# Ledger of designs, part 75: designed miniproteins, single chains, continued (3)

Each design is a single chain, and the fold is of that chain. pLDDT is the mean over its residues in the fold that is shown.

## One batch from the design tools (miniprotein)

Design m10744
Fold by ESMFold2-Fast:
Structure m10744 (fold): chain A 81 residues (1-81)
Amino acid sequence: AAAKRAEALKKLEEAAKAEAAGDYEKAAEKLREAAKALLEADPNSPFAYYLLAQAYRLEGDEEKAREYFQKAQELLKEKLA
């Protein structure tokens, strides 16, 4: 679990660097890698689905972005209930 969270943080740093460089395609790729690492630690991580939504938004895939955002909201409600 801790190792997968460390992996996700590294990928988030790589995503931030890519976005700062204007490489939104690479930023989206790194966000998906971070989300994958988080899902391997917790398959019901709302944060992982928020990262997937952001990645698809950066790629212009608004349909998938909305789908993953809804999934994140659903899981967050379950954790707060």
Scores: mean pLDDT 82

Design m10745
Fold by ESMFold2-Fast:
Structure m10745 (fold): chain A 55 residues (1-55)
Amino acid sequence: SKEETEKAIETAKELQKLGDTELALEILDKAIKHHKSLKDEEGVKKLEELRKEIE
């Protein structure tokens, strides 16, 4: 779970640096939905914070 969250964050940041903001947001949205289904409040918060920074 933590490793999956970190990997999603890392991938989204890399995509943002490459200028692929749309794909970065898609990956974060998918990860947020997955972690919400797991009731992983900490993971959701970290992913949503990054999404706001990219948006």
Scores: mean pLDDT 80

Design m10746
Fold by ESMFold2-Fast:
Structure m10746 (fold): chain A 72 residues (1-72)
Amino acid sequence: LSRNQLRVLEALYHAGRPLSVKEIAKLAGISQKTASKALRELEKLGLVEYDKKTGLYSLSEEGRRWLEQQRA
């Protein structure tokens, strides 16, 4: 994963709840454009999920397991 993808996953992991792109960008310390690109790529990898009704992103089970292995 890229640095920005990892920062986005960490932000979602620490929050423990669904977040908007704006919230993720602030927590990860990157622009909304950069966060949006990273989230789109992470969704394709199955590491995050997007809820079209709320416009929020959440960490998938696969994403949580992957990240916890990287921190071990």
Scores: mean pLDDT 85

Design m10747
Fold by ESMFold2-Fast:
Order: C-alpha cells, then sequence, then structure tokens
Structure m10747 (fold): chain A 65 residues (1-65)
C-alpha cells in the first residue's frame, strides 16, 4: 500500500478505534486495555481487548496500491 493509502485508512479507522476503546472502558472499567494494530497490503485491522471483551475494527485500502 502507498503511504497516502495507509494515512487515509488510518484517519478513517481512528474514530472507530476510539469508540471501541471507550466501549471497552465502559464494559470493563477495571480491566487492562490492549490495542493491537495490524497493517497489511490489503488494509488495517485494530483489535481492542479488555478482559473477556474483544472488539475488532477493520478498513480495506482503495484500489490503486
Amino acid sequence: ASDEEIRAAGRALSPAVRAAVEEARKAAPDAVIRLEIEITDDGITATVTAGDLVLTRSISYAEGL
């Protein structure tokens, strides 16, 4: 993926990741929150883990890699 595609995908995914972290904090306020981000040629995947709660948010790159 191009730097511009990665930046655009990251910007688009950011509010969804922030919402997922806030959801995790509300559901498991005493749990440690882990955020894992995977960047591939096909897209970006963010996984938020808090205790037994696992939330995944993904975005695919546009054509023109």
Scores: mean pLDDT 78

Design m10748
Fold by ESMFold2-Fast:
Structure m10748 (fold): chain A 111 residues (1-111)
Amino acid sequence: MAPPPRITDVKLEVSGSDTVKKGDEVTVTARFTVEAPEPRLLRVTAHVYVNGKLVGTAEKDVEVEGRKEVTLSVTIKAPDKDATITVIVLAETEDGARSAPAQASKKLKVE
């Protein structure tokens, strides 16, 4: 049985700017480190929330041996008012072992 993977060092970036215009296309990028003690294929998932509402998800299969930095991006539409963007990242093995969820949040100013 595979030990569960671990996620560390979650960083959140939003289109390189803290201020966006209403209705603009905004790219939310999560960068994080995934640790697995033995070589394995992991499914990594990022869930993007705006003020607590799920607005997008990205998934990627990643081969990990020891430690690997992973980047996932989700494109969303800018909210109509200032909002908090939260990303929750998870890693899962093919046999269903899951990491603890890791999260990062950023305030977005909307003009």
Scores: mean pLDDT 80

Design m10749
Fold by ESMFold2-Fast:
Structure m10749 (fold): chain A 65 residues (1-65)
Amino acid sequence: TPKERLLALVEEGVRKIAKYLGVSDEEIDKMIAEIREIVESTDDLFEALKKIGEKVQEFIKYITS
């Protein structure tokens, strides 16, 4: 489904970028798990993307503070 394809792409992208920034595998796995929950619990793909963006922004603030 489009949802499964979106989840796979987001998971791959987040993992690659976070590893490049030196984030630990444990923190990356935790963030990916939270993104999976958002995608699985949200029926609208656009709303899911918005929530994912907010979660990514929160995570960046956490690692840069």
Scores: mean pLDDT 77

Design m10750
Fold by ESMFold2-Fast:
Structure m10750 (fold): chain A 65 residues (1-65)
Amino acid sequence: MVVGSGEAGGARGTAVLDGSQVRTEVSGAKDEEERRLAEEAARRDAILRGLKVKDELIKKLLEEL
């Protein structure tokens, strides 16, 4: 399941949730630096999305108990 994405120059990074771990995949990178930046952007996006969704889900769960 894709949980985040990011771009750096010509590189595109995606963050995929696999169980409790996040994997990153990068395509289109011309060098290691561009790959690293795209990977970091995708991971940051996933973390920010995860924090927002997790807070809302926890609140909803507590109200339903």
Scores: mean pLDDT 71

Design m10751
Fold by ESMFold2-Fast:
Structure m10751 (fold): chain A 91 residues (1-91)
Amino acid sequence: SNAEKELIKALKDFFAAMDAGDVEATRKAGENLVKAVEKEDDIIFLNTALIAVAVAYASEKSAGNDELAEIARETGQRVAEILDKKEKELA
């Protein structure tokens, strides 16, 4: 679906910005990732996105990249909140 393609692109852009160490690009990519997550209804893809962002947080925190780690933490919290709401709608 278009939503799946947007989510995959947003994840790739988020990791690319983090790998580049670009704080402002990572912040912008995080906002785009949250928007892509809001459009996707596939719980498996959303759980994959949440795990990917959690891994990014752990990696950046371990590396001492505190500002990038904080962006990943905030992005992950927003993704988790959207996922929780979508999962409750399926129950």
Scores: mean pLDDT 87

Design m10752
Fold by ESMFold2-Fast:
Structure m10752 (fold): chain A 52 residues (1-52)
Amino acid sequence: EELQRRLEEARRKGAEAVEKMLSATDPDERKKAFEEVQKYAEEIRRLEAELA
């Protein structure tokens, strides 16, 4: 259950980071958002592996 909650939270935050990246007009903000996207994508991958 905790892993499932973390996975859902990571997916939600990852989606928010993608939206932030796409809407960012500042290159630094876009870079930060892209780094967050990669971070959450990796976390999602690891959590999915744990749940499989």
Scores: mean pLDDT 81

Design m10753
Fold by ESMFold2-Fast:
Structure m10753 (fold): chain A 60 residues (1-60)
Amino acid sequence: MFTATLEFDSEELARRVAELLRERFPQAEVTVEGNTLTIRTDLPVPQAIGMVLWAIGEGL
């Protein structure tokens, strides 16, 4: 299992990115705590990293 934690500039931005992630990657577990987004997935590391990079891009 892969776990990544991302910190955004606001709680609203973190929640928006979380909703986009749940829509695009429904098999991933996405949790929001304040401005922090946690992604948990059973995907291979390269695919999991791709998902994280996509999320960072959407948060910009």
Scores: mean pLDDT 80

Design m10754
Fold by ESMFold2-Fast:
Structure m10754 (fold): chain A 98 residues (1-98)
Amino acid sequence: MIEELEKRAEEGDVEAALRLGIYYLRNQDYDKAIEWFDKAIELDPDNAEAYLLRGIAYLKQGKYEEAIKDFEKAIEVSTDPFLKELAERYLKLAKEKL
C-alpha cells in the first residue's frame, strides 16, 4: 500500500501524495506528513485540502505561524464552502494559540 502510494506520488499523483500525508498525520509523524503535503502543493499549488492538512500538521507541532499561513492559503484557494469554513475555524484556533 505505502510503496504503491509513494510510486504514484513520485509520478505526479496529487491524491497519492495527500493520502500519504494523511497516513503520517494519523500516525502523529508530523514531519513526514508535511513532506508529503509539500509534494501535493508542489504538484498542485491551488490544492486547498493540501494547505488545510499541512496547516493541521504544523498546528500539532506548535508551529502556529506556519499553520496560520497555510489556513489563510486554504481559505484563499478553496472553492468548497465546507473546506473554507473548516479552515476558518482552524485559523481562529491557531491565532488563539499565539
Scores: mean pLDDT 89

Design m10755
Fold by ESMFold2-Fast:
Structure m10755 (fold): chain A 62 residues (1-62)
Amino acid sequence: MELAKKYEEDARENLEAAKEAEKGDPVTGFSASSILRSGAETDRMLAERARKAAEEAEELAK
């Protein structure tokens, strides 16, 4: 649960940084934004996996 929250926060921060980069420079900012958005999606996937792993461990412990 804690790890999933951390990844969700990191994803949010990366998305905000991507938006700021897009406003600054149409060329360099767009490239940086693309990388940041990919990072945010990866963090969201990791958060989902951590959450499911915790739920599965809890289910199996019964």
Scores: mean pLDDT 74

Design m10756
Fold by ESMFold2-Fast:
Structure m10756 (fold): chain A 61 residues (1-61)
Amino acid sequence: SMAEAKAEVEELIRRGWEALAAGDFERARELFRRVGELIRKHNIDFDEALAMYMRAREEVE
């Protein structure tokens, strides 16, 4: 479902920000690549995707 896809995207974004904070750029790149694939696959709106990125960053930082 779309709700399940959005939950997975938010979790992957959070993990990506955690990887960046840890200096693991290779892991962050892989996680954010997977996020991009899911956003395209499920046609998630740009503004909503941006909000998801910003919200997850606040939870990690």
Scores: mean pLDDT 83

Design m10757
Fold by ESMFold2-Fast:
Structure m10757 (fold): chain A 116 residues (1-116)
Amino acid sequence: MEVKKTTLEKDGYTLTIYELDENTFTIFASENGTFVGAASVRVEGNKATITFRVLPEYRGKGIGRVLLETAIDIAAEKAGLPKEQLDITARVRKDDQEAIELAKELGVTVPAELLE
């Protein structure tokens, strides 16, 4: 099966987006060819589940925000809804406090039971 790939540049990062199926997307962020973080998106009706992480060495530079905002934009486009009307849940590691705080700042639900 052929995976559809799209590349875009945002805030100095190269984002490579893979469309795995009609509802599932993966985003890889790189800076000058170096991997710095990733996100995955699954959309089901008005619900979106987003998993994202930034390599520890690259935290505090806004990369997590770029990834999460891009994932939200993809989810909204796929759902055909404004992002404000999406029920968005972020799955993050319980030991990744920076990811949890960012998700809360952007109004995304982080259920502790679904931390991976």
Scores: mean pLDDT 78

Design m10758
Fold by ESMFold2-Fast:
Structure m10758 (fold): chain A 59 residues (1-59)
Amino acid sequence: SMEKIEKIVEELLKLSVEEARNFLLRLYTLGKLSDEEIEEVKRLLKERDPEKYKQIFGS
């Protein structure tokens, strides 16, 4: 749901870059995020904080 995606993005914005990467990895490992939900998280994070998006998902 959009509420689920918004809560995840809010948490990512509050965490350090390293903590945010670990949080996302945990959600992926536990199967709590579908591929579609992952793309929505990326989209919303990039819209709200493009620099943090680059730090978390960039090489």
Scores: mean pLDDT 84

Design m10759
Fold by ESMFold2-Fast:
Structure m10759 (fold): chain A 65 residues (1-65)
Amino acid sequence: SEADIAAAEAEVKANPDSAEAWHRLGVAYAKAGDFEKAIEAFRKAVELDPDNEVARRALEGLESV
């Protein structure tokens, strides 16, 4: 929902170096169908924490088209 995106954007704004915040933003965008923004958010999450297998898998899934 748009409310989920707004909440996730607020988390990223408060904690821009948090891989978890960027991961939640990616999930919010993916659920809304905004896959381009979801890919950007998941890429940032992976950049901040390359060992986050969930974020890496989400990114790989979205880039496989």
Scores: mean pLDDT 81

Design m10760
Fold by ESMFold2-Fast:
Structure m10760 (fold): chain A 66 residues (1-66)
Amino acid sequence: MKKVTVVADDDDAALARIEAVLPGSKVTRSRSWVVEGEATEEQVKEAQALVDQLRAEGYGADISVS
């Protein structure tokens, strides 16, 4: 599994969608939602697609994988 971090604007709807793709991830809130966890390669692809969709919908969102 790869470690994945998704950062998104402070919006509950965006968080719910990210948690659906990355269940059991660590969630941190400050000025943005930060979702951290280990993910399969398929979940990483889904998270990348979700981040692209969130950006298209006007959310400030980003993803990093290590």
Scores: mean pLDDT 74

Design m10761
Fold by ESMFold2-Fast:
Structure m10761 (fold): chain A 80 residues (1-80)
Amino acid sequence: MLTEEERKELNELLREIGESLLKFVDAIDAGDYETAIKILEETIKKLEERRPSLSPEIQAVADNIIATLKELLERTKALL
């Protein structure tokens, strides 16, 4: 089970990702695929930069999210 600090770190990470995904959806709904791509690229970059400072258990979660976001990025690029 996660420690209290690890839970706070995970909650912060998921909140930041959630906020980025809401902005991504808004860009897609507006037909602004270039902005949507930029949002995903910045989100992936921030997660990759933050990953080394995370605990191993949270790193595994981050790895899965990064992989999912990279797949979403490639699918979004195909819409251009």
Scores: mean pLDDT 84

Design m10762
Fold by ESMFold2-Fast:
Structure m10762 (fold): chain A 109 residues (1-109)
Amino acid sequence: MKEEYRKIGEELLKEGEEKKDAELYVLAGRYYFLAEDYEKAIEAYEKALELDPENLEAWYLLGEAYFKQKDYEKAIEYYEKALEIAKKKKMEAVAKELQKKIEEAKAKK
């Protein structure tokens, strides 16, 4: 499964580059994340954010990928960015979940 997820991620990353589609980059990153290739997941999410800097999902998933790498400082930084966007959009339930993720990452440091 991991190798299959990595190949799907590679194909989606290529399509995202050809079509300049932030959602394809987010999807590519998700498949790399499932393959446990967190470095490539991060690269894909960063490319999504170059196209759509207000993409809450991409900021959140960057935090998740850094959390998996045990880089809790960066995980907190990106969860905080997602939290700012959630607050601006009045997404109270999402904001509460992000606050819990931030506290979890702080407890791991």
Scores: mean pLDDT 89

Design m10763
Fold by ESMFold2-Fast:
Structure m10763 (fold): chain A 73 residues (1-73)
Amino acid sequence: GLGENAREAAARLTGLSIRKIGLEFEKELIKEKLKKGEISEEEAEKKLKEIEKEIKELEEEIKEAEKKLEELG
């Protein structure tokens, strides 16, 4: 029924949210490494840009999953 499809959409949203939290944690680790001088500014900028791109892609997937959940009721 519709409730089952909504549960599946909610489970997908949970999984995507956990992945986003993981990427945001990696972003924070890169910032801490830069602060400690363990990586160069150029290396940090490159890694942060890549992580931010992945976060943005996940945010679009989350938005799509939220819209689907809303449409399912």
Scores: mean pLDDT 81

Design m10764
Fold by ESMFold2-Fast:
Structure m10764 (fold): chain A 66 residues (1-66)
Amino acid sequence: AAFEAELRAEVERGLKVAEEKIPQAIKDYEDAFGIKVDGEKWKESALKAVRNTYEGLLAERLAARA
């Protein structure tokens, strides 16, 4: 079925957009609080959280469709 493939494609597109915005978000956070963060670890954690959220939404939509 095309439905699952379309949802997964949406998830991947969203993750690419999030990944592009992460460096600026890190900079904004560092500038706002006057601290330095481990950008690589923060990026990995943020992307993992975003992916988990999208995968959860995907699972809910697939369950509702089933």
Scores: mean pLDDT 73

Design m10765
Fold by ESMFold2-Fast:
Structure m10765 (fold): chain A 86 residues (1-86)
Amino acid sequence: MESTEEDIEEMLEKYKELISEKAGWSDEEIEKILEWIRNRDWEAIKEEVERSPLEARAIIVQMAASIQGELTEWQREVAEEIEKEL
């Protein structure tokens, strides 16, 4: 079933809190990533993930995967790279 926009917004608010607690990012930086997720801009997310600390990368990948309801090949590749660093 397709997620409603309301369900997506609730999920994004939850991840906003998680990123703030774990990565110490500003609200502006978090909103930028959430906007990319809302717009399905996976290339922009990938570029940010590659520059981000390991903890932030893991959270971003989990958010993107949850919104899609499945892992794309790109998200799987990023997750595997994160696991190799742990």
Scores: mean pLDDT 63

Design m10766
Fold by ESMFold2-Fast:
Structure m10766 (fold): chain A 67 residues (1-67)
Amino acid sequence: SHKEKLEELIEKAREILAKRPDNPDAQFALRTAESLLENLDKLPKEYVDSLIKQIEATLERLEAELA
């Protein structure tokens, strides 16, 4: 579900921020994921899917950079 995926992305963003607290991409990803989770019932599903993919790609890139 979108809720479960967003909760995963929020946790991942928090883990990255624990290592790199000033990373603007991680901060943006966390804020966007939290906003989407709060507004899931108000947003088109296709729009939510698109943003989830964008956040996931950003966090995957950051995680690779931290390895």
Scores: mean pLDDT 85

Design m10767
Fold by ESMFold2-Fast:
Structure m10767 (fold): chain A 58 residues (1-58)
Amino acid sequence: KWEELKKKAIEAAKAGDYETAKELAEQAFRQPGMTLEEIEELIEELKKLGVAKYAPVP
């Protein structure tokens, strides 16, 4: 379920495992039922935790 993937992505990011956090977030986004607000919330949370995928591109 996308809710569990979201939780695991945040946990991975908090642990400094940004690669796993990105993979789990991508899996959550591919699940049906995740709303735009929830997608935006997860992206902002991961950006705050330092996940480089969601930082400005060079």
Scores: mean pLDDT 73

Design m10768
Fold by ESMFold2-Fast:
Structure m10768 (fold): chain A 73 residues (1-73)
Amino acid sequence: SPLEEELLRQELRLLVMEIVLGGEEVLLERAKKNNKPQEIIDELEKEVERTREEVERLREEIERLKRKLEEEE
């Protein structure tokens, strides 16, 4: 069904974004440990926060799609 295809698409997008978030968090931790300039740390913190917000939006959309699938069955 189109709804099952959309759910799979969003689940794959979430998987990719969770990998991106993990990588960004590692880079931020390394930047802090290596005493990188504060401007670099601030930019990395902003990127981590943006990616976390995207991950949460995707999780909410996936749960919404799962509920719609349950209503159709």
Scores: mean pLDDT 87

Design m10769
Fold by ESMFold2-Fast:
Structure m10769 (fold): chain A 62 residues (1-62)
Amino acid sequence: SEEVERAEKELEEEAERTQRVSREAEEEIRRLGPEKARELVLREASETVKLIGAAVKKVALS
């Protein structure tokens, strides 16, 4: 129960951070225009997957 409450709070904090990052990304995308935004998103998606993989491995080693 305590662990569930902590997990829920962690998820809420992650959701809030994700929303902020997403808003910043949306503004950057609007600034770049559609073609360049698409290229950036595809490139960043690749890099994000690598970062997530590295973060998961780091947690598993902890």
Scores: mean pLDDT 72

Design m10770
Fold by ESMFold2-Fast:
Structure m10770 (fold): chain A 74 residues (1-74)
Amino acid sequence: SQQTIQQLQQIIDQLSTLDPELAQVLRDALDHRLAGDFRGASEHIRRAYELAQQSSNPQVRQLTLQGIDLIGDL
């Protein structure tokens, strides 16, 4: 839904202040999902998850997981 997209954009914006690389990967995942490229979206989601797992910042991990869940709800 449009509301889900707006919430996801807010999460990506918050991530961009903490981890710009991860924010970009999550943005790419959203772009692929909106274009109907489920495979491309899944590959970027996997990359975002891997980067979040390597982060020492628990807020980065939490925001990334929330973003991934919201992309799944689209």
Scores: mean pLDDT 88

Design m10771
Fold by ESMFold2-Fast:
Structure m10771 (fold): chain A 85 residues (1-85)
Amino acid sequence: MEEAKQFLQELAKLATRAIEAYKKGDVEAAVKALQEMIDLAKERGFSDEILELLEKALEAVRKGDVQQAIDLLTEAYNLFREEFA
């Protein structure tokens, strides 16, 4: 009911924060941003596929696989954009 654009923008902001945190080596901040994205996706009832991508990204962060985490976050963000558009 509220503006779809605003919610999509919040998801984009969280994804950007996660990527920027990775670039700066702030793993803790990246984990928090990912957890917020997972919570929002669950609250909105997004597909299990999106949730799985976010969980895999979180695991990649914990393993220090920055490239894999960025790729998974980008894919999840693109799915969010398509799902909410």
Scores: mean pLDDT 72

Design m10772
Fold by ESMFold2-Fast:
Structure m10772 (fold): chain A 118 residues (1-118)
Amino acid sequence: MIKLTESGGGTFPEGGSLRLSAKISGDYKNVFAVGWFRQRPGEAPVLVAEISLSGMTAYHPEVQGRATISWDEEKKTLYLDLRDLRPEDTAVYTAVAVAIENGKGVTVDGEGVEVRVV
């Protein structure tokens, strides 16, 4: 079973930068892609960034140019770097892993970390 252990949440200044980390543990051999969801207060969760384990990336238009997603194979760690922080970046961020089981994608979510921009 895959487990995602997230870190890097907290309170950040407007115009600053942050790095969120998610360490993947357990059986990750079937993992196809990993990414980050954002849930702003009162809104539905939105996928903000995704990286396949082949290195292909995708970004939500609202963070494109400010966000970088990366995967460290040696450390088994997913990173989200976000710069030029805005009050609208205040949200719960949840790491996600997509695995292939029986020819179908299965999603495993972390617990989420709170980010506040002031």
Scores: mean pLDDT 83

Design m10773
Fold by ESMFold2-Fast:
Structure m10773 (fold): chain A 80 residues (1-80)
Amino acid sequence: MEEAEKLVEEAERLAKEGKELLEEGKKKIAEATTLKELLEGIGLALRGIGLRFQAKLLYEKAAKLSGDESLAEKGEKLAE
C-alpha cells in the first residue's frame, strides 16, 4: 500500500502545480497586450493541462493498487 500512497502524494503535487500553471496561463492570456505575452500564457496553460493529465494517470494507478475507486474519480475530474 505504500506504493499507492506515494502515487497519491505525487498525483496531488502534480494536480496542484497543474492547476496553478493553468490559472496563471489563463490570467496571462486575459491580460496579454502582445502576441509574445499571449503565447507565453498559452504555453503555461498547456503545461498545466499536461500536469493535470499526469496526475489523473497516477490516481488511476493508485486506485488499482489500493482498490480505492474514489482515487480514480479524483483523476477523472482533472481531465475536465
Scores: mean pLDDT 83

Design m10774
Fold by ESMFold2-Fast:
Structure m10774 (fold): chain A 108 residues (1-108)
Amino acid sequence: MVKLTQSPKELSAKVGDTVTINDTASKDIGTAVDWYQKKPGELPKLLITNASTLVPGVSSRFSGSGSGKNYTLTITELVKEDEATYYSKGTAEDPPTWGEGTKLTIVD
């Protein structure tokens, strides 16, 4: 089973900053990585599919990149509403594998 390791586990940033969240897969999974935003009390929101495809209706401030074993989620021009836990999901195998999450805190 593929293991996804997200880094950092927690990060703090200011409104207007840019942040990057990294994910490393234990083996080559091509572009089979999705990214989700999870807020307390809400269902997970899909942001990025196939490593780099922005989901329709998601802010263009979100972008994904990567292939093989290394993946990144980048959020530019941070707003307070971006405060959430972000999860990677590896879709190359059944069942899919989830990263442990990165908790983003917005301070200003």
Scores: mean pLDDT 88

Design m10775
Fold by ESMFold2-Fast:
Structure m10775 (fold): chain A 91 residues (1-91)
Amino acid sequence: SEAEEVIAEAERLYRETKARFDKLSQKARSLGDKELERQAALLYVAHALRVTAVIEIALYDPEKARQDLEEVRRGADEDIANLEKKIKELS
């Protein structure tokens, strides 16, 4: 079903995003930047909650859930790129 497809994509995004933010948090910690470590953790929590909302919405409106998932993906990519830039500036 469309709902099952969107949920599977959301779960995949959740796992991929978790791995990416965890790597950035660990890198910030290794560089001694506690604020960047905190920012990475909080952004991860925010994106995890958005993915959870997409999964819930998919049960009622798969098309809206697909649109919301794409927005969550774009937001995660932007936040990750911004964190990577800040980490690079510390190196």
Scores: mean pLDDT 87

Design m10776
Fold by ESMFold2-Fast:
Structure m10776 (fold): chain A 99 residues (1-99)
Amino acid sequence: DKATEEALRKGVEAARRGGEAAAEAETAAEAAGGALGAIGGALSAALAGRRGGNEELARKAGEEAARGAREGAEEARTEEARRLAELAAEGARRMGEAA
């Protein structure tokens, strides 16, 4: 289903972007927003994959989101931003594995 494929792709992109935003955040609120975005994106991708019967794609989406967030964490400006980016990466990984 094309709609399922588009939802999966957007979820993966949102998760990765959220993780990167958390890592680059200059305030705690921005970092928290990024982390929530990453987890939400991963969840969205996993749910879309599950509904479409594509468990493998949902799992890979979570793994990709986690990798993006973790890579972003290396560029974090503050310890709080780095910690939140790492939590976002872990959240995304767990959501992907749960699919």
Scores: mean pLDDT 64

Design m10777
Fold by ESMFold2-Fast:
Structure m10777 (fold): chain A 50 residues (1-50)
Amino acid sequence: HMINPTELTLEEFLELVRNAPSPEEQDRWLRIIEGVYGPEAAERIRAELA
């Protein structure tokens, strides 16, 4: 696998989503990821959580 700086940043966001105290806060982080990195990045985080 290629090491991509975007993937390293997304791993940090994944930890933030996992540690969110509520589903509402998880959704909030996912929307931030989608706005900053695009819908593909948000979809990847959702896949990692499933």
Scores: mean pLDDT 71

Design m10778
Fold by ESMFold2-Fast:
Structure m10778 (fold): chain A 84 residues (1-84)
Amino acid sequence: MVFRGTITGTAGGPPGTKTSTSTYVIEDGRLVSKEEKWSVMKEAKVGEVTVETTEDNESAQNLLDLAETILEGRKRGIELYKNK
């Protein structure tokens, strides 16, 4: 059985800093790929997370839980940066 899901998280930051968009691809309950793309942002913002899945609600919930963990980590990084 192939469980497929994609989690996309976008990290924010202070104005004029770098932001990243991370995409995690999960197949058969394993993390198959992780990609990050960087861009410069004019405005500070908290990260955003999008979950896309082709499986049932239980699989979607597992992806959401993972996505929330990723978002929390990125938000913490931004706060540490602001406090320097």
Scores: mean pLDDT 53

Design m10779
Fold by ESMFold2-Fast:
Structure m10779 (fold): chain A 86 residues (1-86)
Amino acid sequence: VEEAEKLLKEGKELLKEGKYEEALPLFEKALELLEKELGKDHPKVAVALEALGEVYALMGEYEKAKPLFERAKEIMNRQLGKDHPL
């Protein structure tokens, strides 16, 4: 999944530069590639969902950001929820 990892890296750099509108399509494409290659419940999909949600939130698009963060949280909770709390 080399292409998706490159897109996530490029999108994160654009996000740090405040180029939210330019970062958005990179994260969308990375999410699509990661879901196709690794399946919808992979941790890397959660990373892409969180990044996409962050871009939408920074753009003031909270209604679009919220379901992305919720889905990312569900993926991460499924992984962490199998680790018993110490």
Scores: mean pLDDT 78

